# Designed miniproteins, single chains, continued (3): the designs that were tried, part 36

Each design is a single chain, and the fold is of that chain. pLDDT is the mean over its residues in the fold that is shown.

## One batch from the design tools (miniprotein)

Design m9217
Fold by ESMFold2-Fast:
Structure m9217 (fold): chain A 65 residues (1-65)
Amino acid sequence: MATKEELEELAKRGVEVLEVYNPTPEQVRYAAELGIKVVVHLDVATEEVIKELLEAGASEVIINS
């Protein structure tokens, strides 16, 4: 995932949607706070992990495996 500074630059350039792979809830929360719509891709997930990512601000959670 991009650094906080790279995420801020992407938001400034008008990036509205970001696809991220296996992020932490903190990473999702930071991107969402910048106004970026976060689409999360997970290789494996429990209901608890999905809920935590959605509560962090993920717009969508996709399970790839």
Scores: mean pLDDT 76

Design m9218
Fold by ESMFold2-Fast:
Structure m9218 (fold): chain A 76 residues (1-76)
Amino acid sequence: TVTRTVTLTMYLPAGSGSWTVTYESDGLRYTLSMSYSGAEDVVTVTLTVDEGGSASGTATGANGVTLNVTLTVTPV
């Protein structure tokens, strides 16, 4: 089984938001769906997933922001 690791670090302004990011590398499509709510912060999430699979994670920043991330990796 081939495993992929994705680390996300981002600045989040106070409030809430949601967005989706896609990118392709080495014949794989990475789709990241993200949502957050809370105080202004910088948050890091690390997700490990098998090719063709999905993973989800939640991170809480020092200032109380919560970030939810879902990652899906599919062949293209």
Scores: mean pLDDT 81

Design m9219
Fold by ESMFold2-Fast:
Structure m9219 (fold): chain A 78 residues (1-78)
Amino acid sequence: SPLDKAFAEMQKLLAELDKELAKLVEVDPIEALEKVIETLQRIIKLLESTPETPWVQELIASLREDLAQAEAKLAELR
């Protein structure tokens, strides 16, 4: 289904984020946070393109909250 494909793509994005964070966390925490923000934005956009269900909408809301927290933390570090 389109939703199953979206979740498969989300898992790929999360795996690539984990790989990038392993390279950046100790060297450039600002760049690491920028990668988190970029990945969260991509996941939210992907989920918004899928059929609406209550739990998908709750997941999007949770991810938007995580995005806001990451953006606030990035602003604090800058």
Scores: mean pLDDT 80

Design m9220
Fold by ESMFold2-Fast:
Structure m9220 (fold): chain A 69 residues (1-69)
Amino acid sequence: SSMTELRIKFLELIKKNKSNEQIAKELGVSLSTVERWTQELINELKGKVKTPAELEKLLDERIKKLKEG
């Protein structure tokens, strides 16, 4: 699915600490779409991440699940 591929690339760009504007440009989507996806991710991860290493691990596990689904 093209949407699944976009979600995977979005998470990979988040791991690289790209800005929402850079992500929107690289994915060819609107800035508002990236801002919504970023807010959804923040809401999902709230209180669950304490270190940068834990964030990277959770992002990797999420990417893996999207590739396996």
Scores: mean pLDDT 81

Design m9221
Fold by ESMFold2-Fast:
Structure m9221 (fold): chain A 84 residues (1-84)
Amino acid sequence: MVEERVREELRREVTERYEKFAAEVGENQLTSEEVKLEFSYLQGQLEGLGVGTARAMPTDKKFQEAYQKGIDDIRERLAARVAA
């Protein structure tokens, strides 16, 4: 039970974070072409792992690593662009 609850919370958190990021990128429209390409790249990476679906959540460790790394990478690029 505890493990399933944790997995479901991670699923919600990942999805919500992903949606929030996508919305902020779309709203800001900061040279949105390049940022949108990186967004698509991140989505492709997650799906490419074969864990981009809810049923793949059991492999959360791999999913979390790819998700966190991708989000951080894009976030840093976006922050650098805004700071410039």
Scores: mean pLDDT 53

Design m9222
Fold by ESMFold2-Fast:
Structure m9222 (fold): chain A 81 residues (1-81)
Amino acid sequence: SIKELLEKIEELTKEIIDAIENKDFEKFNELMKELQKLIKEAYEAVKASGDAKLEAEFKKLLEEISKKLKEAMEKYRAELE
């Protein structure tokens, strides 16, 4: 279901942040590939549903994910330099 896809995207984002914190670039690359696939699947499912509430929840989730990943990457990039 769409709800399960959104929950999986949120869970995967937490795992990606953990991989960044542990400097596990191999796992980071693998998880980012999975995240992109799930986002595409969720986008197509939300669009097909025509549900304005699900569309709003999906857009909010994407904004939150984008912010969290950017912040995590910037923090750990600074640590490496």
Scores: mean pLDDT 82

Design m9223
Fold by ESMFold2-Fast:
Structure m9223 (fold): chain A 96 residues (1-96)
Amino acid sequence: SLRETLDELLARIDELVGRLSPRTRAVAARAILTQGLNPVTVARAVADAGGSPEEVRLAGQLALAVRGAVHVAISLGDNDTVQAILDRLRALAAEG
């Protein structure tokens, strides 16, 4: 179901965020908020900020997971989850 897919994507976001340093996830979150959900663009922003090759890959995967979660939440009419994702990205951007 779309609800199960959303829950899996939100869990994937939690996993990916937990694997990034606070500084690197702040860079990734700022790139998403200012430049959108292109995984190549987000990965490049992390690379330019001095992220490791692993963090660069994880940042690209984070952009894909966020894009998927937002898309599914919109398809469900779940505005609360869309807002929660945006609020989390703003909070992560503020950490570094």
Scores: mean pLDDT 91

Design m9224
Fold by ESMFold2-Fast:
Structure m9224 (fold): chain A 60 residues (1-60)
Amino acid sequence: SAAEEKRRRKIREMMELAFKAAQNSPEAQALINKTLESYGVDPTAPVEEAVEKLVAKSLS
C-alpha cells in the first residue's frame, strides 16, 4: 500500500541517519543494536532487512 511504502521509506531514512550519527560512538551504537534486538531484528543484518522487520512490527 502507499502508506506502507511511505512508512518503509521513512524508517529507512531514520535508520541511515541514526547509524551515521552513532558510527563514532560505541555507546550509541550499542543502544541502537539493543533496540533492534528488542524488536526481534538482527543488528548484524543489512539495513534493508531491519527496515522490513520494523515496518512489519509498526503495521501489526
Scores: mean pLDDT 74

Design m9225
Fold by ESMFold2-Fast:
Structure m9225 (fold): chain A 91 residues (1-91)
Amino acid sequence: MSEKGTLEAGEGTEMKPLRLDEPARFSLKVTGGDGSLRLLVRNQATGETVLDETVAVGETASVDLPPGEYSYLVVGVSGTNTYEVSAVPIA
């Protein structure tokens, strides 16, 4: 999976489903802009937050996830930023 977007400060995506049939590295990379974004990832079965990080331009937040059902949200914290979200198999 790979998804790209642009967010301004105070904007957010809808909570998006993420279903993994195999272990994957889930990542947010801020590819351009002048500020920061927040990535929130939740395990749908447990309700636990598995990642909650603020990511600045040129930085990446990543978490290795076992198979399961998750949801994620990207929020603009400051500036206007372009980003890429990806899930890459690790097994």
Scores: mean pLDDT 85

Design m9226
Fold by ESMFold2-Fast:
Structure m9226 (fold): chain A 84 residues (1-84)
Amino acid sequence: SEKERLLLLAQVYVISLDAEIYVLERMGAPEDVIAQMREMLDQLRGLVTQMRTASVAEARRLYEEMQRIVDEANALVLEAERQR
């Protein structure tokens, strides 16, 4: 179903951000950047939980919110890389 597809894609965002944090920690990224990304990861996990009981229309809105959070995480990483 559409909702099952959205949940699967949302879970990919969670797994990808978790993996990125792991790599960045091993590369010695600043602790404040890692902390912000972990807060974003927690937000994504909360949104996935909400999607499970949401309507399809609400799940789409929650997924769009997840995309915004992922974009913010990517911008944070790019900005940190520019300062190195």
Scores: mean pLDDT 87

Design m9227
Fold by ESMFold2-Fast:
Structure m9227 (fold): chain A 89 residues (1-89)
Amino acid sequence: MTLEEVEAFLEEQQKKVEELLLKKGVEEEKAKELAEKLRELALLGYKYLTNPTEEIRKKLIEKIEELKKLFKELGIDTSSLEKSLALLK
């Protein structure tokens, strides 16, 4: 799968995540922000799997920490993100 194909797939998944969050009663602006950050995390994860460098690992940790802040703001459980951080640290 090319990077372009991965980006197209993740864009489609972002729309589905936004729809799911809206159905759960998350505010539209926050739903879009969360879905966008999740897409960015997924793309970084793909890059790390194809080329596991320290630079990409650090970017993954930073993005997961940003998502933890958003999850806490929205009252969403952060356990899955904390497990992901433990695997990268």
Scores: mean pLDDT 79

Design m9228
Fold by ESMFold2-Fast:
Structure m9228 (fold): chain A 91 residues (1-91)
Amino acid sequence: SSLFDEAIRLAREGARLAKEAGDKLSYYQLRALADELEDAKKNNDLKKAVEAVERAAEVARELARKTGSKEAERIAEQLEKIYKQLKEKLE
């Protein structure tokens, strides 16, 4: 649950940064991924969580590349770390 909560928080922080940068596509993608992570947490769906975190990390990484934002880079790195931890729990 703590990894789900961290991933949801990071996806929502990434969405906020995308909105501030005027990147509407990344904003809507990260919002949708945060909602998918909340659904995954509610249903204890580890596979869905892994897929959503991987995609959120990719979107955050592209946001960091486009904007040069160190905060977006930090979010991408944290999501990539969570992806690895969740993937290791997937049987």
Scores: mean pLDDT 88

Design m9229
Fold by ESMFold2-Fast:
Structure m9229 (fold): chain A 93 residues (1-93)
Amino acid sequence: RKEQILASLTPAQRAAAAELGLTDEEFAVLLHLYRSKTPLTAEQLAEALGLPLDEVKRIIDKLVEKGFVKKENGKYYLTEEAKARIDALLAAA
């Protein structure tokens, strides 16, 4: 599943992950939340990305610690700061 996630990222998206100090898998989770207009549970992210639930929870916890993601009522969404940074990085690609 990690191989599938890595294969799905463009070189520009991998560069964006590096600029944010994230792994490709952490960036894939962040990018999926960025594309989703609705807050998602860890279970929904695991199903959508084909990752184990425990790995997704670990990634989400790191993204919350870094200030890219917030948890509300058991669901996760991007902070405005993270949205602005991703918008800038994807526009530069």
Scores: mean pLDDT 76

Design m9230
Fold by ESMFold2-Fast:
Structure m9230 (fold): chain A 69 residues (1-69)
Amino acid sequence: SARAAALAAETRALLAEARRALDAGDVQKNSELLRRADETIRRLGTLDLDLALELAHEVSALRRENAAL
């Protein structure tokens, strides 16, 4: 659906910003961006569960990298 595609695009944009924050060592900004990504993923999960799970795995990977800093 167009709504699912828009939520996925927003989530991917947040993940790209989170990656840049992590690369800059900005742990606080990375955490805030991942929290916002969780919100878009929760909404996406009601429309497209498979896509939401794919993006949730990416959030988990970024959280593990952030925790290792």
Scores: mean pLDDT 89

Design m9231
Fold by ESMFold2-Fast:
Structure m9231 (fold): chain A 62 residues (1-62)
Amino acid sequence: GANAEAARALGEEGVRAAEAGDGEKAFQLSTLGVAIAQDEAGAAAGREGAERAGRVSKEMGF
């Protein structure tokens, strides 16, 4: 549904923020994506985004 799609979009934007070197924004966007998800698939997508953002931030030295 719309909330699951929004959660995925926020997770994807979080990954982009991490790739741009903004780990704090990446974490915030990914967390918000999980928070607005109304189903498990949306929540899982948001969590995956947060994990990827965290890995990219760590690889970038944050």
Scores: mean pLDDT 68

Design m9232
Fold by ESMFold2-Fast:
Structure m9232 (fold): chain A 110 residues (1-110)
Amino acid sequence: GPLTDEERTEILTDPENLARVAARIKEETGVDLTPEQVRELLRLFPLFDLDNDGTITWEEIEEYFEKHKEDLPESLRHLTLEQLKAIFDLFDVDGDGTVTLDEIVAVMRE
C-alpha cells in the first residue's frame, strides 16, 4: 500500500537520505548542494503543488523561482534555472515532465 504521511516525512528528512541525494545531485548534475539545502528545496515542493493533486511541473517551479526568489532561503538563492532543471530531471524518474511526491520519495529511498 502507499506510505503514510508520517513515513514520507521521515524519508524526506532523514539525514542519510539527504546526504545520499546531495551526493547524487553532484555526481549526475554537477550542482553542489549540502544535505540541509536539499531539505530546504524539498520543503518548497508543497508551494509548487497549487492544485493539490500531488504533482509538480517544471513550469510551476520556474515561475516560483523567477517571481518569488526573494522568499527563498538565502542558501538557495544562488541556484540558476539550469541547475534547478537538472535537479528536477533527476527526480522526474518517468521522464514525463512532472514530479510526484512518490517519485521524490523513491529517489530519497535509493
Scores: mean pLDDT 76

Design m9233
Fold by ESMFold2-Fast:
Structure m9233 (fold): chain A 75 residues (1-75)
Amino acid sequence: SEAEEEILEYLEEKEGAPREELIEDVRELLKEGKEALKKALAKYEEALARSSEEDRPKIEEVKETLETFLEIIEK
């Protein structure tokens, strides 16, 4: 993306870090996001076990959506 290129150029100039190191920083942030998503899934599983019949379908929908995002990130 054009915006990503401008941000990377700005960071290279300001931090003096090569582009390759900035890409690695982005990869680390994606890894942290993946771990946060797995923790969120565990919490929704616990909520599902404790939920009323009325709330259960909504919690199941959220859980399935989070599982789909995790699959996309892991590919």
Scores: mean pLDDT 68

Design m9234
Fold by ESMFold2-Fast:
Structure m9234 (fold): chain A 55 residues (1-55)
Amino acid sequence: PPAPPPFSKEQQEVIREIAEKLREIGDRLDRGIERARDEPDPEKRREIMAEEIAK
């Protein structure tokens, strides 16, 4: 198996924080996609996605 990466405790904490922020962004994107799913107008879909991402 490959050796584990040489991360310090501080670096591991930063990675954890980044992972949490990425999860929040992913959740917002998923909500935007679900809302946009049934919208046939591409301009309105863009507005829906922008609204969800901004929250």
Scores: mean pLDDT 74

Design m9235
Fold by ESMFold2-Fast:
Structure m9235 (fold): chain A 77 residues (1-77)
Amino acid sequence: IEEKVKKIAEEAAEKAKEVSPAQSAQIDADLKLILEGIKSSPLSAANQAALAGARSDPETGEIYFEAAKKIEELAKK
């Protein structure tokens, strides 16, 4: 589960940097928070991804909200 959550988070950050390269530093900070969330629980990681989406522009936010949904689905199993 941890490896799958990490992969989802890293892939979302990579896509976000492609859409919003000027926000790369913020995207890296958000990724770090999501990865730290994994240490608490997969649900915590999903919550951090949703918060990253809320802090982002609409296009980047959609990427993070999709990642949060995928992580949450893994956490419920």
Scores: mean pLDDT 77

Design m9236
Fold by ESMFold2-Fast:
Structure m9236 (fold): chain A 117 residues (1-117)
Amino acid sequence: DEVKKLKEESKKLQSEKVELSPADAEKFKELVKETIKLLLEASEAFEKKGDDVTAGVLRISAAVLKTVLEHTEKFTKGDALHVSSLLLINSEIAKKHGLDELSEKLREKAKQLEKLA
């Protein structure tokens, strides 16, 4: 049913523009800050081992998340979903490079961000 698909897409687009409550916005900021710290710690560890490529990817991911925190006045449900997707991508990168614990922590934070949406 085309009408059902259009209503589902419309609801999704409308929900993505909804601002987070003040409490959910603070939780969003906390989750993003914790993720930045994890990515930077992993980047430093890889740099010390001479893996500059993996270190660079992790640093770029942390910089993107920092930009979200610094340049966003009002956080939306769409912002939570976008950051969640970014964390899932970084989780897969971490897993590919043998960082199973980091991969799991990033996936857990992604699920918490998705619940804010």
Scores: mean pLDDT 79

Design m9237
Fold by ESMFold2-Fast:
Structure m9237 (fold): chain A 76 residues (1-76)
Amino acid sequence: GPLVVTTREEFVAALQARGLSEEQALALFGLFDVDGDGVLDEAERARVKEFQARQGLEVDGRIDEATLDALVAAAG
């Protein structure tokens, strides 16, 4: 099924699989992880939705494959 990530470890692994370094992936995670708990939940969902809207993606607040691909493009 399509990849959806909610934890720091899942997020970092998914971005590294797409060609980002661990440092780049952690920096991007820090932009979304507002409360610093290492989990993307209700507080972070608004930031994810804002990013998705700016990239012309489906605005569902989930870090799915399309959102991960857009994050890689934004980091390069």
Scores: mean pLDDT 74

Design m9238
Fold by ESMFold2-Fast:
Structure m9238 (fold): chain A 80 residues (1-80)
Amino acid sequence: SNLEKVKEHLKKAIEALKKGDTDEAIKHLEEAESYSEDPKLKSALQEAKELVEKGDTESALARVEGILADVEAQIEKLKA
C-alpha cells in the first residue's frame, strides 16, 4: 500500500538523519510525500523537510519519528 511505502521511506529518512546524511534524508522525505495523498500528511512531511534544510536535525528527527508513529497507527487500523 502507499502507507507501507511512506513507512519504508520514513524509516530510511530517520536512519539518514541519525548518520547526518541530510541529502538522503531529504530524498526519502520527498519519496514519502510522493506516496502520500493525505494533505495533512503531505504538510507534515514538508515541515520535516524544511527543518532538515535549516539544519535543525534534532527537531527534524523528532518530527519524522512522530509522523512514522502516526503512519504506523493508520496502517494498524486499516488491517484491523
Scores: mean pLDDT 85

Design m9239
Fold by ESMFold2-Fast:
Order: C-alpha cells, then sequence, then structure tokens
Structure m9239 (fold): chain A 81 residues (1-81)
C-alpha cells in the first residue's frame, strides 16, 4: 500500500541519517495511513505524527521520524485487535 511504502521509506531515510527527508516521508506515511484505513488507522497516524513532533522538539528528528515510520507501518499493516 502507499502507506506501507511511505513508512518503509521514512525508516530507510532515518537509518541513512537523512533527518529532513525522513521527517517528510514520515508525515506522508501518517497521512496515507489515515487515508487508507478507518478509526484504528487514523489513531495510528496521529500517534506517528506525535512521536515525530516529539523527536523533532528534542533535537532528534531522524529518531523521531524512524519511530513515526514504524508506527505508520504497523497501522498500514492493520496490526490491531
Amino acid sequence: SAAEEAAKKAIELAKEGKGKEAVEAAVKAADAVEAEGGLGNQMGGGVALTAMAAGVAAGEPAYGAELAGKAALRGAAGAFD
């Protein structure tokens, strides 16, 4: 899915140390998760964006983007009970 691809890209960019690009990809992944799913995916997108914002505020944008990407990937995969 578009959400899964965007989430994987965010994680990959974060691991490469491309913090700005990783943050942009993480935002795109969160938006895609919300667009592709119902309430559970909307919550996942919100959590991912919050994690990213916290990482950016703490001066760790790449780490925040990696966490956001992982949360978005879980949401895109429908991994909830």
Scores: mean pLDDT 65

Design m9240
Fold by ESMFold2-Fast:
Structure m9240 (fold): chain A 88 residues (1-88)
Amino acid sequence: MKTKIKVEVETEKENAPIVIEALEAFAYAAGAEEVKIEEEELEDGNVKIKVELVIENEKLADLYYSGLKELLEKLKPLMKSYKVEKEV
């Protein structure tokens, strides 16, 4: 069964490049079957970053979901907010 992991991050424009680079590096390392990364500029000058990963192996998806949450906590000082969801 394929598992989908979704991440949304809101950050200041100056911090967006480092957050995007970290999330791209994680997605590549995770070996996801599908990776989608979208960047949206908000009216207040902040940036919303959306990442979607599809992982075929449910146990690996659980491992990567946990690792992604740890990465987001480390990046928290560079972010206004983040949200991470797992869909089975």
Scores: mean pLDDT 80

Design m9241
Fold by ESMFold2-Fast:
Structure m9241 (fold): chain A 61 residues (1-61)
Amino acid sequence: MKGATSEEFKKLPKEEQKKLLEAEIELGMLEIKGAVGLPVDEERVRELEREVRELLEKAKK
C-alpha cells in the first residue's frame, strides 16, 4: 500500500476515509492486474490517483 500514512488518514472525516481506502484498494487491484499482463484502463488509474492526491492534500491542511 503506497497511500496515506495512518496520521494523514485519521485527519479525514469518516466518509472521506472510506473514499480514500476504496480508491487505494482499486488502484492496488489495477497495479496487480497490470503486473500480470492484463489490460488496464490508464485513464481510470489517473482518475483514482488524482482523487487520492486531492484527499491527501486536504488531510495535510
Scores: mean pLDDT 74

Design m9242
Fold by ESMFold2-Fast:
Structure m9242 (fold): chain A 85 residues (1-85)
Amino acid sequence: SMSEKVARMVGYAILVIGNLEDGDRDGAIAALRRLTRIAKELAPDKSDEIDKLGDQAIANIRAGDDAGAVEYLTQMIKVTQEGME
């Protein structure tokens, strides 16, 4: 259901942030990839924009810019919510 997908998206967002706080960059990237997939299912008309924001978040995680990663993650969630209207 849509509500189950939203709950999973929130769960993965919490997991991304938790893994970043723990210094687990690989775990954060894995959670972010799952989040991006769910976001595209929730907002298919925003799929390309979601992919671009997800890729930018992953690039920031790989560069050690956790703050930049969270900013792009936040933008991706906002775009997903807008695409669900």
Scores: mean pLDDT 88

Design m9243
Fold by ESMFold2-Fast:
Structure m9243 (fold): chain A 100 residues (1-100)
Amino acid sequence: SSGIEELIKLVDEALEALKNEDYDKAIELLSRSIELVEELKRKGLIPSEVASRIQRLLLEAADLVAKAKASTDPKEKEKLTEQAIEKLEEVRRLLEEVKR
């Protein structure tokens, strides 16, 4: 599905933004990803259970990114960023399975 491929691209771009410590770009890309998952769920292009799991992981990642952006402690910022990356890597894996 073109929508699944677009979502994978947005998640990949969010992962790159986090690796570059571009939290503003990551937040924008995550917001767009959340909107697209909801659209794909409504259209029946992703199984509802998988879509709900992806939405939860994206929301958790967005919260972690917002906390990382707000943190003035470099160690806390790094830990929160790493946790957000782990959530997005799980989203990436789930999307690859759905694409098959």
Scores: mean pLDDT 90

Design m9244
Fold by ESMFold2-Fast:
Structure m9244 (fold): chain A 71 residues (1-71)
Amino acid sequence: SAVEALKEMLEGLKEMAKRAGLKPKEQLELFLNILKDFFNAKTRAELREKIKEELGGEVAELIEEFEKELE
């Protein structure tokens, strides 16, 4: 499923970022920039709404939880 594929992608990115020595704040910035680019969003609020509309509320909640873990 899209949720499962996204979880695997996020876990892989998190592991790679940790191995590269990125701090939590830097990991968050990297992930947000990647997602903003894919969804053509300019702010975190806009990104959140676009993810909710295109991938559904469950995916949006998953990404929001991931963001909160890195803040």
Scores: mean pLDDT 75

Design m9245
Fold by ESMFold2-Fast:
Structure m9245 (fold): chain A 84 residues (1-84)
Amino acid sequence: MNEEMKREMMEAATRAARETAEALAAELAGDASEEERAAIVEAHEAEIVKAALAAGLAAIDETAARLGAPQEVVDEVRAALEAA
């Protein structure tokens, strides 16, 4: 069923994007204070978003290949991630 494939791909994409964003934010902020961390994340928001999106799209492609997902399903999930 296409809905299950879309769910797995979006879950994989969301997880990869979140992990990438959190890892990069942590790398940039280190052990900085809460206020400093917020400022650092804000200053690097475009870079973090770009890295997260790239990781999410890669996760969609990998999950689609594993599941044998139709191109229509892959395109829909990619579009949804890019719109988020």
Scores: mean pLDDT 79

Design m9246
Fold by ESMFold2-Fast:
Structure m9246 (fold): chain A 57 residues (1-57)
Amino acid sequence: ATVTLTLSRADPEASVAAIRKALGLDEETAERVVKVIQRYMDERGVDSVTVTAGDLS
């Protein structure tokens, strides 16, 4: 099944924890993924994104 996560720009720590639990990633990998997503939100001017497991792998 595809896991769908809604990540907020305002709370990167919660986003890291959610990705780690949903995808079984280590903390360093999850932090790297969240940094990419945060930059995407900054560049697009959005405050949240919905991400699937396939987009993070």
Scores: mean pLDDT 74

Design m9247
Fold by ESMFold2-Fast:
Structure m9247 (fold): chain A 87 residues (1-87)
Amino acid sequence: GENELLGRLATHELSLLADVEVEIADGVSAEAAGAVVRTAAKMIEEGKTVAEIAKALQEVAAKHGLKAEVEGDPDSPVPKKITLSVG
C-alpha cells in the first residue's frame, strides 16, 4: 500500500547516503533538513558529481533559510560530508 511505498522510499534514500556523513546543526527543522537530504540522495542515485551536488544543495538549503556545506572530491560521485546550519 501507500504506507509501504513511503517507508521503502525513505529506506532507499537513507541507503544512498550510507557512506555520507550528515551533520545537522541546532535550529534546523526536520522538514527543511529532509528536503536537502532527499535532494542529495536523488542526485547521488543519478550519478551527479560532488560539485554538482554542492551547487544544488546550496540552492535548496537557501530556499529553506539554511546554509549547506558539502565536503568531498568535486569529481567524486559521492560526498564525504554534508553540513546543514541556519543561514
Scores: mean pLDDT 76

Design m9248
Fold by ESMFold2-Fast:
Structure m9248 (fold): chain A 67 residues (1-67)
Amino acid sequence: EKQQLVVQTVNKVIEKAEAGDYEGAAKVIKEGVEKLRSLGASQEEVDAFVEAVKKSLEFNGLKPPEI
């Protein structure tokens, strides 16, 4: 469940960033973090999630949004 949420969030963030919707990308990340916290995620898990999203964006040549 948590892994599926991470993959879905990364894909949505990349889609938004590629469209130039960096505010929408930031919103998707925030919603993903809130959902992870509701599933009992630790701060370490949340930090790893945010880092994975940023790394995925950078790998695709996209600017990470401010979170």
Scores: mean pLDDT 75

Design m9249
Fold by ESMFold2-Fast:
Structure m9249 (fold): chain A 87 residues (1-87)
Amino acid sequence: SLLDIIKKAKPTPLSKEAERALEAGDYERAVELARQALKENPNDIHALAVLVRALAKMGKFAEAQRVVASVKDPEVRRALEAILAEL
């Protein structure tokens, strides 16, 4: 599951801050921090999950779908598709 994948991948300081911004409802800041985390580590699953959730909360579903489609790992992509479907 995405939770198992996330739990195995330790969060970075940037992805942790992105999650905090998302929880606070600061969606624009969550997107900025998640993108910065992904620039430093393109495989940061925590940052990918935050980015997809924040974009969906902002109504940017087409952009969120493009992010999901760009993910090479089939398990991570499927988990992100499931998250987007619930939003």
Scores: mean pLDDT 81

Design m9250
Fold by ESMFold2-Fast:
Structure m9250 (fold): chain A 85 residues (1-85)
Amino acid sequence: MSAAEVMAGLARLVSQMLSRADAAAQRKLTQETNRILLTAAENNNDPRVMLDEFRKALERLRPVLDPATYEAGLRGVEALEAKVA
């Protein structure tokens, strides 16, 4: 799976999570998304680095996300990780 395909998959996942989140969760999710993009750029857009950073972001966001949104995010990352393995 290409870095572009992983980026597109993560962008769709983030968009879905944002549509379900309140204003506070949207702000934190946007901050975490920016951190993921910067870290990915520093690592030549390695898809594994992008997915690892998104998993870390989900754990930091867990207290502000609805359980259903967190579960959907986690399953989305796991599905993308399976395609990069």
Scores: mean pLDDT 81

Design m9251
Fold by ESMFold2-Fast:
Structure m9251 (fold): chain A 78 residues (1-78)
Amino acid sequence: SLEEEEKRFEKAIDDWFAAYDLDGDGTITREELRAVFEKIGAVTDEQIDEALAFWDKDGDGTVTREEFREVLRELIKK
């Protein structure tokens, strides 16, 4: 169901975020975020650019877990 998919999605975010949050500070860089999208292999350059434009509203040079979740959610909805 959609709710089970949402929980699986949250767990996937945990796994990916932990893999790229090498210093454990609860953030990842934009470059690391792009690497995650390349790893999942289910997105186009256009989708990545659109998602990154959405994330860039914060402009602090890092991606929090919540921002990471929002970017991924935008990609998988397409």
Scores: mean pLDDT 65

